# Designed miniproteins, single chains, continued (5), part 8

Each design is a single chain, and the fold is of that chain. pLDDT is the mean over its residues in the fold that is shown.

## One batch from the design tools (miniprotein)

Design m16244
Fold by ESMFold2-Fast:
Order: sequence, then structure tokens, then C-alpha cells
Structure m16244 (fold): chain A 88 residues (1-88)
Amino acid sequence: VKGPFDLTEYSEILDWIRSMVENPDKTFREVVEEELKRNKRPDLSDAEIAPRFAADVDKDAFLEGGGVDRLADAWYRERSGFRARRLG
């Protein structure tokens, strides 16, 4: 689960998309926070990573313009960048 293109991380992103579709009244941030809490993954549930998605992807742009690919790219970039910062 620590690779930049880990399938497990991508599957979690797909779960967030599903939760957004099933819960249209929830904001993108609320969906991300609930999925991180539900999956309880120490390597993926760092609080500094979650706010980055809210900055890079809003709900409307996410659902309309290939949001899964954009979120996957944002997740992998932030994961790699965050890991490098923590190790430095």
C-alpha cells in the first residue's frame, strides 16, 4: 500500500466516488473523511493528505470531467510528496 500507483489506493478512490453517488447531499470532503475513517488505514489516513483533495477537486468537476482519474492522480501525487516530506 506504499507504492505511488498502488491498486489498493485506487480502489479507495473508487469507494469515495461510489459514496458521493450514493450520498448526493454530502460534500466531497465529508465523503473522503468518512471513507478514510471507515477503512482505517494508517498509511493512507494522514490528515494532511485529505485536505489536498478538496483543493484540487470539487464535487461538480469531479463527477462531470473524469473525476476518478483526476482524484487518482491527485492522491498519488500527494501521497508521494507527503511521504518525501515526512522522510526528509
Scores: mean pLDDT 48

Design m16245
Fold by ESMFold2-Fast:
Structure m16245 (fold): chain A 79 residues (1-79)
Amino acid sequence: DSEAFAEKIRKKAEEVIKEADKLKEQGKIDEAIFLLEIAIGMVRIARGVAKVIGDSVLAEALDEVLEELEKELERLKAL
């Protein structure tokens, strides 16, 4: 179920963003950046697979998640 898989990825992305924000609050900026980079890598792999198999719904969901993670990474790198 592509929708269930997309939902799991969205939930994991939310968890990663919250953990990265927690690390940022602790002054652990490099750790927060590393965590987001790992998550972005995982989403990019999943996005590539979704596009190859022609699952446009999953691909769109992964594109949204990727954009949000990349925005958070850019914010942290600007500190």
Scores: mean pLDDT 83

Design m16246
Fold by ESMFold2-Fast:
Structure m16246 (fold): chain A 100 residues (1-100)
Amino acid sequence: SMEEVRRFEDLLRVEVIELKKRNPEKSGPLTEEDLEKIRDYLKKLGFTEEQIEAALKVLKENPDLSLEEALEIVERVAEAMKAGLSAESYAILVIAEELA
């Protein structure tokens, strides 16, 4: 659904912000080959084409991420999607994790 695509995009945006706070070192740019690897990984995880395009859009807006960082973002957000978390609830949980 469009609501699930939007939730996935919002969760990805939260995780990008929080990852950049905990990792101030820039690990190199995401390449087109890296984006293809992420697309294949998301397909393997069972995401829809609309969800995959939303994820790639967010990652393309953040070209300062490495492939390793982008895969970590996707994995953490995939778990949040399975848990039914909103972007707001996820942001609170990530902040709580950082403070623990």
Scores: mean pLDDT 81

Design m16247
Fold by ESMFold2-Fast:
Structure m16247 (fold): chain A 95 residues (1-95)
Amino acid sequence: SMAEEEVRRMMEELRERLREFEEFARRVKEEYPDDPVRAEILIGAAAVGLIMLATTYVKYAERDESIPEEDKERLIRLAEEVVERANRIVEEVLA
């Protein structure tokens, strides 16, 4: 169904954005090894964007009665994993 395809697209985008975020964080840490404040600001800003995307997708999917509950649960679990990984990477930046 179109609703199932939309959830699939949201999940695919979340996975791609998480991968891009992890690569960005790695490059920032490599480029600014002696500037942890700058690294935290750059990685933190990117993390906020990713977390907002994940939470927004969950919010809209939960309101769509045409989406099967199983698909909503899969999206929510993925979004929770994305948020957890993003927060973990931010916390790993040297203070």
Scores: mean pLDDT 86

Design m16248
Fold by ESMFold2-Fast:
Order: sequence, then C-alpha cells, then structure tokens
Structure m16248 (fold): chain A 74 residues (1-74)
Amino acid sequence: SMDEERLERFRAAAEGVVRAAERGELSDEELRAAVERARGLTEQLLGVLSEELRPELEAVHEEFVAAVERLLAR
C-alpha cells in the first residue's frame, strides 16, 4: 500500500541520515535540522497512515531521535 511505502521511505531516510552522521558527513547543526524535519514528517504521517502502522512509525521516529542524541553527545 502507499502507506507502507511512505513508512518504508521514512525509515530509509532516517537510517541514511544516521549512517551519514556516523561517518562524520553531517554537522551537529545538520543533525538538529534533521530531527526537526523528522518531527514534522512524523506529525504529517500520523494524520495519513492507517492506525495499524502508527506504532511502527512512532518506533522509527524514536529510534532516529535516540540515535541522533547519542551522536550529538559525542
């Protein structure tokens, strides 16, 4: 479904940002901007996605935020 495709795109983008940051390719400012963008996208997707996919979306978002927080604490 389009909802599953949207969630998979969101997950892939989040994982890509974390990997780029782990390689030192992103500044702390860019990481903070990515967190704000992810928050906005999560809010938009929660309004559109089927209820069954919402827990998975929230888990992806929380995993992303936690990973970025660890990277910013380095």
Scores: mean pLDDT 84

Design m16249
Fold by ESMFold2-Fast:
Structure m16249 (fold): chain A 83 residues (1-83)
Amino acid sequence: DEKIARAQKIVEEISKLLPDNPELIALLQKILDALKAGDKEAVFEATGKLIEYIRQHPELVTNNPEVAQLLEELGRIAAEFIK
């Protein structure tokens, strides 16, 4: 699945850009694992938790536009998968 492969690359890229953010990386891994498992409910739940985390830590995206773009792309993949 090309979209799951792209999601994996996004998670790897964000992990390299923000290596000292283990909670963010763990949330991204949960989304990736749920996508690989084909679990729409788990993807929805993990994506919701990521959105809440970013709302509590807005500096992670406001100071890094590349991370913001990668998160937006991952969000689009997750949203399309849930359909």
Scores: mean pLDDT 86

Design m16250
Fold by ESMFold2-Fast:
Structure m16250 (fold): chain A 106 residues (1-106)
Amino acid sequence: MEKLKELLQKMIEKANEFLDAVRRGDLEKAEQIVEEFTKLADEAIKLSDEETRKQINEIVEQVKYALELLKKAFENPEKYDLFTVRLLAEMTIRDVIKKLKELLEK
């Protein structure tokens, strides 16, 4: 239980770092942080029951979705409004942080 809580806390820290990278427009750092987040999530999944594992997998998919949305906007600025994409990514990351905090309190 304690090791899982430590991993969830580190995931919250990485989600906050991802949010900061998004706000700064630092795509390279955002990609690195998401890779680190995914590795922490893989470790947390190994320590989790089936319900918690499913919730962590859904959180990881949300984080990856936010990153892919940002990458598409940076690659195609003529097709994607970067302001709107950054706002959507920030909202997704904040939802991820909320879900991780809820898992930590269980």
Scores: mean pLDDT 85

Design m16251
Fold by ESMFold2-Fast:
Structure m16251 (fold): chain A 88 residues (1-88)
Amino acid sequence: SMEEEIRRREEEILAELVAAGADRETVERYLRLLRELREGLARGEVDPEEEARLREELRELAARIAEQVGEAPREEALAEFEAALAAA
């Protein structure tokens, strides 16, 4: 199922980034907010102000992850997650 596919991918990204030196809690928060934003957009329940707030928090968390593991590993993990979501 789509939910199982997304969950599996989130687990893979979490494991990969933590193994690379990222803080687990920071990565988990990032993945939760990304899911919240995408689910809200799919339901049509995200107002522009809330979308802007979520995107800003995602940028801050992504920057913290990049500081811990480097920009390239973060970008690779995100590209894979985006591809998985697009396929679902």
Scores: mean pLDDT 75

Design m16252
Fold by ESMFold2-Fast:
Structure m16252 (fold): chain A 81 residues (1-81)
Amino acid sequence: MEVPVQVRVGDSVATGTADKVPEVGETVTITVTSGTGILKPGDVLTVKITEKLGDRFFKGVVTAATGAPELVGKTVLIVVR
């Protein structure tokens, strides 16, 4: 089930779709549909969810990034829309 999300990694902000609703301890795959900075439409982020900060607000760590390998290991903030 595709889930609309907004993500922030460092100075890069993107809108995309996650393959599932984020849950602490799980990995989600996010396909970027619109972005700023180094995140471009079609880029794919793989994120390990570490914390639930709010009802629709999550924190994770990038484990893989297509087109932006420098993002691997960075903290990502995810808002489910």
Scores: mean pLDDT 80

Design m16253
Fold by ESMFold2-Fast:
Structure m16253 (fold): chain A 81 residues (1-81)
Amino acid sequence: METIYYVAVTTRDRAFAEAVAALARERGLPVRLLEQPGAYVVVIEARSEEEAREMVAAVRALADERGVPVTIRTAKVVSPA
């Protein structure tokens, strides 16, 4: 079984969304940046619950530093081998 932890970051700030995507890529994590009406969504795939929590903490710290409103959601998906 493969377990993937998803971290989804929603923001209206494109530069912030791109910075979050860059942070995930720097850590070697699969990431997608999606443009939706009125928002940007960055979807990050973490390989452990701890890595997902570290990404959430890093994104919150960056949002606080930049004064950017952000919504963060996490999900756990288990795929049978």
Scores: mean pLDDT 83

Design m16254
Fold by ESMFold2-Fast:
Structure m16254 (fold): chain A 70 residues (1-70)
Amino acid sequence: SELEERKAILEELREKLKKAAEQTKDEDFKEQLEETLKKMEELIKEGASVETIKAFKEVVLDSVEKYLQA
């Protein structure tokens, strides 16, 4: 179901952001990761499409990867 797909995307993002948080001592960055997860949870709660949730995840992961590689 689409609800199960949205939940799976959220859990995948949560795990990846948790690993990213473990790679840095930047407390402001860690706080931004937590706020990002809350935003995705809110989007799912508000009924955002699977496509919207996938796009949000992709943009977030790209930004996080670039930050950690800098």
Scores: mean pLDDT 83

Design m16255
Fold by ESMFold2-Fast:
Structure m16255 (fold): chain A 98 residues (1-98)
Amino acid sequence: SEELRKRAEELERLAEQFRREARENEEAARRIEEETRRRVEELRRLAEESEDREELLKEAERTEAVGFSAASILRAGAETSRMLAERHEEEARRLREE
């Protein structure tokens, strides 16, 4: 029916939106990890020649923990968006079989 077709099209649009959100969150997570690794390496290098070695190493540990935690949250968001996309795609497929 026309109503079922329109509902399937709506679900397909929602699925594509969730697919885009998943990709964006994955890319953001990768960027944060790369930036975090670079900053941690910089802090560790600075600590090698600094009288404030202990403080710089603690800053490196905090930077690493915060960065990887943020990336983990974004990856969890991406996984949730992928699951929602798959569910909407499956429902749309069933409606199109009617």
Scores: mean pLDDT 89

Design m16256
Fold by ESMFold2-Fast:
Structure m16256 (fold): chain A 69 residues (1-69)
Amino acid sequence: MIDMETLQKVGEKLVGVYLADSMSEEQRQELLDKIRAREFTSVEELAETIASYVPLADAVKAVRTVAAV
């Protein structure tokens, strides 16, 4: 289980560090805005949204990185 504050921090780290090369600045800003608005309730929901912006391989790497942190 993950609290909403931890999910937000994890999401910001994913977008800012691990997905920066795979996403446009506009896509990163949109995703960060959604994360900060707490529109996601789980890591799985965040991962599904990331998969809509980046290739599946990059989304899988991001999810594995979140699971390791």
Scores: mean pLDDT 69

Design m16257
Fold by ESMFold2-Fast:
Structure m16257 (fold): chain A 83 residues (1-83)
Amino acid sequence: AEARAWQAAAAERIAAATGEEKRELLIEAAVEQARLLFEKLAETKGKEFAVEKMRATIERDREENPEAEEILEAVERELERWE
């Protein structure tokens, strides 16, 4: 429920934005989504599991979507701070 509500609000802001603002909002949205997922995983399975799962997800997404590298690098930098 929380993730969906946040995604809907983020999508509305992104749709209204243009240029560099839209790019910044996309990166912010990806980081916040990753943080919410990390917090949920850490709470249910423990912090170590959450870190490993998030790293595995980032690596898979990097392989499948090379064009998303800037967004994935931003998420990976935040993950280092959450360890």
Scores: mean pLDDT 73

Design m16258
Fold by ESMFold2-Fast:
Structure m16258 (fold): chain A 100 residues (1-100)
Amino acid sequence: EEVDKFIEEYFEKRGIPVPESYTKEEKLRILEGYLTVLEIALNLLQAYRDSLPWLIEKMNLPEEEKAALLAREQADIDAQITSLNKEIERVKKLIEELKK
């Protein structure tokens, strides 16, 4: 039920018609594919976060403005990383439940 609802929401968000039924194997492939995409997104976001101090240092701005910009951008990225980690854990739990 939770797995079926997740897959339905996934396809609905993308405007893809939801199939009338899914096999356990098809559900696993969908969830594992989505997990891979989330993990790639997390890695890219972490890499961007790590580069922020260097990128902002190169800007022609007063030190106070650089500090404020860095703090703001890091907070926004940290929020996105937190959201991605929650979604990754949700998908992992759905995969575990489906494998029972």
Scores: mean pLDDT 82

Design m16259
Fold by ESMFold2-Fast:
Structure m16259 (fold): chain A 102 residues (1-102)
Amino acid sequence: SKLLKIAEEARKKLNKDEQIYFDGYVNGEDNEVTREVGERIEKELKEKVEELNKKLSELVHNNDWEGVVELLEEWLKEAKTPLEYLIVAILAYELAVRKAQA
């Protein structure tokens, strides 16, 4: 899966706290670290996450999975902070799971 490969590549760029958040997201686990990282996403990246989610939702609605991969690969290339890599990792993983169920 190209989406799982994007998620794995993005995860390698994460700091320890962001890795705990990603692993907790995948396994359905929550703790103080995941809550603190979630608050940072809301404060620092809310508008970017909303824009990316809107574009991804439109592509998924149209069954344009090639466009989903291309958009997430572009975001992976443009990411500069561990928190930005975390968003790419989460969305790539979530969409890989959704594609497998479709």
Scores: mean pLDDT 86

Design m16260
Fold by ESMFold2-Fast:
Structure m16260 (fold): chain A 68 residues (1-68)
Amino acid sequence: SREERRARLSAALAAFLQEAERLMKEQGLSTADAARRARDRLLAATDDPVVQELAEHAAKWLVEEAER
């Protein structure tokens, strides 16, 4: 359903952002490097193509924003 998809996307986005923030705080990674690493970890943890596409787009967006 639309609500189930929204819940999955919201959870995946939250997990991505939490992992990126964690990598920046704990390992001193740049925003761009943290975004790429968080993307790779999320992609390795899921076979859901919707979540995989969200991870790719979220990482690309965060890298582009960090470079502004």
Scores: mean pLDDT 83

Design m16261
Fold by ESMFold2-Fast:
Structure m16261 (fold): chain A 82 residues (1-82)
Amino acid sequence: MVAELKALKPEELKKLKEEAERKAEELRRKVREKTKKLKESGKKTGPEVEKEAVETSALGIEAAEYSFLAELLERLLEEKEK
């Protein structure tokens, strides 16, 4: 919860931010790998292509969520450093 994050000490916020950034980068890497693999497969349509597209989209959304969390944590750190 955002309210719980506001109660954390700066040290804890920094650690969570680093973890969120690492997770976002890892997920983005997986998205890039899946996208490349799908392109190289030569498959244009079909249930398998749709399934891979859905999975890739889900990973992309998750990566965006971790990126948003890292940005939120960074803003909370900035407020605490004021």
Scores: mean pLDDT 76

Design m16262
Fold by ESMFold2-Fast:
Structure m16262 (fold): chain A 87 residues (1-87)
Amino acid sequence: MEEFEKAYEEGKKEAEEFISNNSDEEVKKKLMQLVQEFEAARAAKDLLKQAYLLGQLEVITKHLNNEKLLGNVKGEIEKLKKEAEEA
């Protein structure tokens, strides 16, 4: 659980820093890249990498007002929290 929370918070911090230093166009490109990386991490069952990427995805989707994707990201975070508690 502690490792999960650290990875998730690191992801959020990195995304906030990226947003502050980049245009919305670059942030949208980063979103597409992160979605692909998350799908790969999920397929590999890499719990910590998934937590890190979901932290970034939550911050970026919230910044871009993508409510549908933000809802999906929040759902994936809850699933990973349950998986981390069972590990």
Scores: mean pLDDT 84

Design m16263
Fold by ESMFold2-Fast:
Structure m16263 (fold): chain A 97 residues (1-97)
Amino acid sequence: SVDEIAAAIKQKAKEEGEEITEEELAELFKLRTSKGYSNDVTVTNPQVENEIATFDLALYYELIKNDLEKAKELYQKLVESESPFKLAAESRLKELE
């Protein structure tokens, strides 16, 4: 599932015009863990995979690229979707002001 999430993050990044490296992906997973988010997730359907990838891409823009406007855009999409990631995305948006 981690490899599937990694592939989904890379695909989402490519759609946004970004090429995420293996080194950046490793740093992202490390930073995600430091924020209290698990690196392990069971993907039960494509929508959950898409939402996880969107949240991780938002963290990539926030923590690695320091592109806060792009990070806020992606977090806002998760808030609007009523996803299981809504609370986490709302928490990140509040910290970014």
Scores: mean pLDDT 74

Design m16264
Fold by ESMFold2-Fast:
Parts: sequence; C-alpha cells; structure tokens
Structure m16264 (fold): chain A 106 residues (1-106)
Amino acid sequence: MSGAEKLKEELKKLYDKYVEASKDTKDLEAIRKASTELVKKLMEGLKSKDEEVRKAAVEFIKKNFPPVVYLAKQGKFIEAEFILTAGGVPVPLAGEFVELLQEVMK
C-alpha cells in the first residue's frame, strides 16, 4: 500500500470515529478526543515530504471541511478556527491546523 493510500484509510477510520462521537453532543470529551486525533493525522499528512501524501490530506480536507478551506484561502483564520472549534477541535490546535493548511495550499 502506498503512503497516500495508507493515509486515506487511516483518515477514513478517524473521520468515521469523529462522526460517531458527534452523534452524542453531550459527550464533549469524546468529540474533543476524536476531532483532535483526526486533525493531528491531517497535520501529519500536510507535513509529509511525500507529495502524494500531502495531496491526499488536502483533498480529504476539501471534501470533508469545504468551509474551512474556503475561509483559510481568504485569510479568514478566526472564522475558519471558529468552525473547527464548533466541531470540537481545541482552540490552539485549530489555529495551528488552519495556518498549516493555508501554507500547504499556497
């Protein structure tokens, strides 16, 4: 399996866990944990030296988080961070993720 294909499989599993956790909006700890694991894996992909791995991470974000991509491209970091934090991502991690995404998409 290629690095890109492996990343896609791992991201799919983490996203499915995040979606499942988000069904119980009162379990904020589970949502925060699942969103944190997903965002950290996306950031790992974006930092990869393999171009195909970086492309896989960017395409996953475009498919599953289109408003975040749109706002990041416009330099609207506060608005992009707000969408992520509303989805359970911790504020410091959300900010780091949006900045990294903007840098990789330049």
Scores: mean pLDDT 82

Design m16265
Fold by ESMFold2-Fast:
Structure m16265 (fold): chain A 114 residues (1-114)
Amino acid sequence: MSMQKRNEEKAKQFEKQAEQAKQEAEKYQQLADQYRKLAEQDNSDRSKLLNQVADLLYEGSLLLQRLADALRQAAAALRAGGDSTKFEDEANGYSLLHGNLDTQYRLLEQKIKQ
């Protein structure tokens, strides 16, 4: 395949992944707002756990937004016939950080449900 065709297909994949990350960031933001509201209504020690979950979800939303930005920049670089490596490395870094944070969020959510 020509480089131009390969770059276009890869750019489309990155743009699709960026849109998915953006949608997931919006869901994380909505969940964070819900947990914050629950914390405000809770007069027990549970309010601290609810606030910790909200903080993790807000940070997760930020990481997903940065992931989407890096993926869009990688797609733009590929369409321009340039090197996307820097933006791909940034995207991989944000994906890893988000994965670690999602694990922490799920553990705290399990404690709240007990």
Scores: mean pLDDT 88

Design m16266
Fold by ESMFold2-Fast:
Structure m16266 (fold): chain A 100 residues (1-100)
Amino acid sequence: SLAAQAQQVVANVIEKIQELEPKLSDSSLANIRLLLHAGAQDILDMVQAGASRAEIERAIELSVEGLKDALKYHKVSESAIEAATALYREEMTRVVEQGL
């Protein structure tokens, strides 16, 4: 299902963040995971509702910016932010293409 694929995207992104920033607290990781899960679910809800490709692409970019802001707030390095946000954008785009 698309939901299972989106859950895997969140898991992959969290794993990448943990690998690049092992100093992050469990509470910070939990907050980032919750943010990603909510964002991915909102995007899937838009796909299910028949939103346009342009609206879905905008929602992905807003979700990516939300992740970037959260990682900056938790003082994650610029290189780790770039890697995590690129992975999230790529994988969510792949998931939504299957639902469009």
Scores: mean pLDDT 90

Design m16267
Fold by ESMFold2-Fast:
Structure m16267 (fold): chain A 61 residues (1-61)
Amino acid sequence: GKSLEDVPLARVKPGMTLKDVALKFRGNPEAIVLVNGQQVDLNTRVEDLPPQAILQFEVQR
């Protein structure tokens, strides 16, 4: 399968960090997270991201 999965910000509650989102969707707080194709700090809050940004998470087999 693909190594990344797209997650629209509209499915993420405000107040969460990217680490919280990675843990929720992957069960792994160290998953690779890209915002519009660029890797960002997992401590970044989702409300600090550009509107309509696409989060990409590494999908493990």
Scores: mean pLDDT 63

Design m16268
Fold by ESMFold2-Fast:
Structure m16268 (fold): chain A 55 residues (1-55)
Amino acid sequence: SMADIYAEIEERFKDHPEARALLLALAESLAAQGYSDAQIRAHIDVWGRWLEREF
């Protein structure tokens, strides 16, 4: 569910508010465009890994 995706992002980046805000905005945007939960998770995993490297 989207609530589960949001909770996972918030926990993963709880100490990195800028990265958290970016991933939450990305997840919301993809959901609004009609992407499935699985597709949203795949995008969050790719961008999350990149953000973990930069932050």
Scores: mean pLDDT 83

Design m16269
Fold by ESMFold2-Fast:
Structure m16269 (fold): chain A 91 residues (1-91)
Amino acid sequence: MEEAIKLLDELNERAIRLVREHIKDPFEADVAIAFIEISTAIGKLAIERGEDPVEAIRQTGEIIAKTVAPFSPEAAEEIRRLAEDAVKRLE
């Protein structure tokens, strides 16, 4: 459980970095970051309530990617890869 929470924290930090690198408009970047933080918090709550950590990380990554995609399809695709890499580290 603690390892899965740390992987969500890493996904959050790396997704925020990708948003800051790829989304040049400050308001759009801030909106994307807010949704990343909310999605990650929900993912952590799901894990703490006994949801499968693999499923929670995949769902969180997909929600973040869909949120980011209208602003940067490149960042969204990279976020999906980060979520799958996090899942592999739990297996």
Scores: mean pLDDT 85

Design m16270
Fold by ESMFold2-Fast:
Structure m16270 (fold): chain A 87 residues (1-87)
Amino acid sequence: APSEKELELEISESMLRMIAAISLREVERAVEAGDLEKARAYKEEGLELMEKATKLLTEKNPELAEEIRAKGEEIKREFERRAEELL
């Protein structure tokens, strides 16, 4: 069975990935509607939300702060790349 710390890291990663997935869907919907200005706004809001969530998760789990930040940066970069492909 995973340790409590391993579970906390997995939960943190899953939450960040969920935020990225929802934000990407909002960008996609705006692009499909032909609203590129709104799509860019959703991209910016998604990046800000992921940064804020990463900070809150690292504050909740200070022992895992480095691992959570690393996962947050990876997920944020992947989100930005995928959003740019839609624009």
Scores: mean pLDDT 87

Design m16271
Fold by ESMFold2-Fast:
Structure m16271 (fold): chain A 85 residues (1-85)
Amino acid sequence: SLKSTFTLTAAGLEGRVALFAEGVEDAPVGETDVSVTVTNIPEDTVLEVTVLTFHPDRGPQVRRFRVRVRATDGKPGVIVSVEPL
């Protein structure tokens, strides 16, 4: 089975941000930009990613994305689309 990795970054968000992605056990947390590295990607897969933002004035807000990744033998995975849900 092909195994690839890719990095997904959430950027430009207000307040603290937590990023949840398939294949990542611990969600990274940041104040503006946060990145997660997803490992063990099978051939051509679709992952759902949840971004939780802790806005100081508006409280917690949740955004979801569908991320399509192409696995490439011997190379990192390629993000081919990011679609807001």
Scores: mean pLDDT 66

Design m16272
Fold by ESMFold2-Fast:
Structure m16272 (fold): chain A 63 residues (1-63)
Amino acid sequence: ARREAILLVGKAIQEAIDKGDLSVEVVRELFDKRIEEARKQGWSDEVLEEARRIAENALADLA
C-alpha cells in the first residue's frame, strides 16, 4: 500500500542522514537499492511505481 512506499523512501533518506551524505547521487542509489529489494520481496508493481514516484519527488526537492 501507499504507506509502505512512503516508509521505503523515508528509510532511504534516514540511511543517507546516518551516513552523513545527502547528495542526490547517494540518495538516488539508496532509493534504487530499496526499490529493487522490495521488487525481489514480491511487492506489487503498483506499490513499486508509487515508491518510485515519491522518490523522484524527494530527489527534485534536494536538487
Scores: mean pLDDT 80

Design m16273
Fold by ESMFold2-Fast:
Order: sequence, then C-alpha cells, then structure tokens
Structure m16273 (fold): chain A 98 residues (1-98)
Amino acid sequence: MTEEQRKEIEERAREILSLPDEEIIEIAKKEEDPVLLRKVINLLIEEKRYKLALEIAENSPLISPAERNEARLAAGEPALDEKEEQEELRKRAKELAE
C-alpha cells in the first residue's frame, strides 16, 4: 500500500467516525476492506468510544481474534483465547436455539 492510499484510508475512516454510531455500524457491516475497518476500530479506541469499537470488532469476520481482544482490553473486558471465544459463541447460539 502506498503512503497516499494509507492517507486516503485514514481520511475515509475519520469521515466514518463523524457519523452517528448507528450509521458507523451499518457501514462496518457492509465494509469489505479489512484495512479500512481496522482503522475505524483503532480510531474509535483512540477517541475512547470503546463499546462501539468492540461491537464492530466482534461482529466482523474481517477482524482477527487478536484484534478483537485488543478492542476488548481497551473496553475493560477480558481477553478471550480461541477456545474461550468459541465456547462463548456456542453458549450464545445454544441460548438463542433453546
């Protein structure tokens, strides 16, 4: 990625952050660029908007488990390993199915 492309991604991410939380969530759900999505999450963490950053990170398949844990820690939540995250997802699915 060029420096110009990085700057464009940062400017786009900052534009997204100027929107209401509901619109940021909708954009994040439709976003296919993991680099832009990561930048949005990181900027939300920098602005102390931890709950929104965590919601986006947990609901996106483009975000790695390590990046989700970074958002969790920033929000004051405990980090989850792959097994713990899989167990929590299974418990959540079981509660919704029962």
Scores: mean pLDDT 74

Design m16274
Fold by ESMFold2-Fast:
Structure m16274 (fold): chain A 69 residues (1-69)
Amino acid sequence: SVEEKVLELAEKYLKENEPSEEQKELAEKLINSKDQDAAIEELKANTTDEELKTITAYIVVKLYEELKK
């Protein structure tokens, strides 16, 4: 399925690019934000392109875990 393939690709990326605790916290802050646009802008201002890729992959994994519950 598309969901399984997306999760697999995100997990593979995270194995090669392990997120830091700070990056995990930033991802969780974005997921739980009531103002998504403001949270995305703040995230982009405080992260590099490489860090943002890792954070994005982590968000994908977290969202799919929630969808399975």
Scores: mean pLDDT 79

Design m16275
Fold by ESMFold2-Fast:
Structure m16275 (fold): chain A 111 residues (1-111)
Amino acid sequence: SSTQQLIQQAQELARRYARYQVSADLLENGAKAHEELGPLSRVHRETADDLRAVAAQYQADADALRAQFDALAAQVPEHRAELSELGARLLEEVKEKSLEQSNLALLQQNL
């Protein structure tokens, strides 16, 4: 049905949004860590600026995807709560997966 197609499209947008939002958050957190070391090194200052520039691009993509998701969710108001809960779960899942991948990479580098 057309309603099922809208729900599926909203779910796909929610998954894409989660990936971009988590990437933006991780890069911004990295930038803040380098900024704290910035007074000690030009490399840390430049790295913080570079990470923030990339984070801003991911945030812009996330904001655009969220706007598209909200517009689609508005067309199926009876499913809005369900879609919002899915979006929240997907953000948590992507964040956990990214942390697992980072931890695995660190362990592999120390072997």
Scores: mean pLDDT 82

Design m16276
Fold by ESMFold2-Fast:
Structure m16276 (fold): chain A 74 residues (1-74)
Amino acid sequence: SATRELGEQLIESLRGWLAAAEARGDEEVARVLREGIDRLEELLKRKSSRDEILKVAEETMERLRALRREAAAA
């Protein structure tokens, strides 16, 4: 389904960012990405709605933006 394809694409993108974060030793970013991936995989297993998948993706992105703002302020 289009919803499954969306979820799989989002997970693939987050996995790419996770590999990059781990390569640079960014433990906080890596942790947020792992949590986001786990949540999206659970939603796909439960055949959750597109809206639930997008909400989890948006929450993960906001957590990443918050970490970026905090790092810039330090």
Scores: mean pLDDT 87

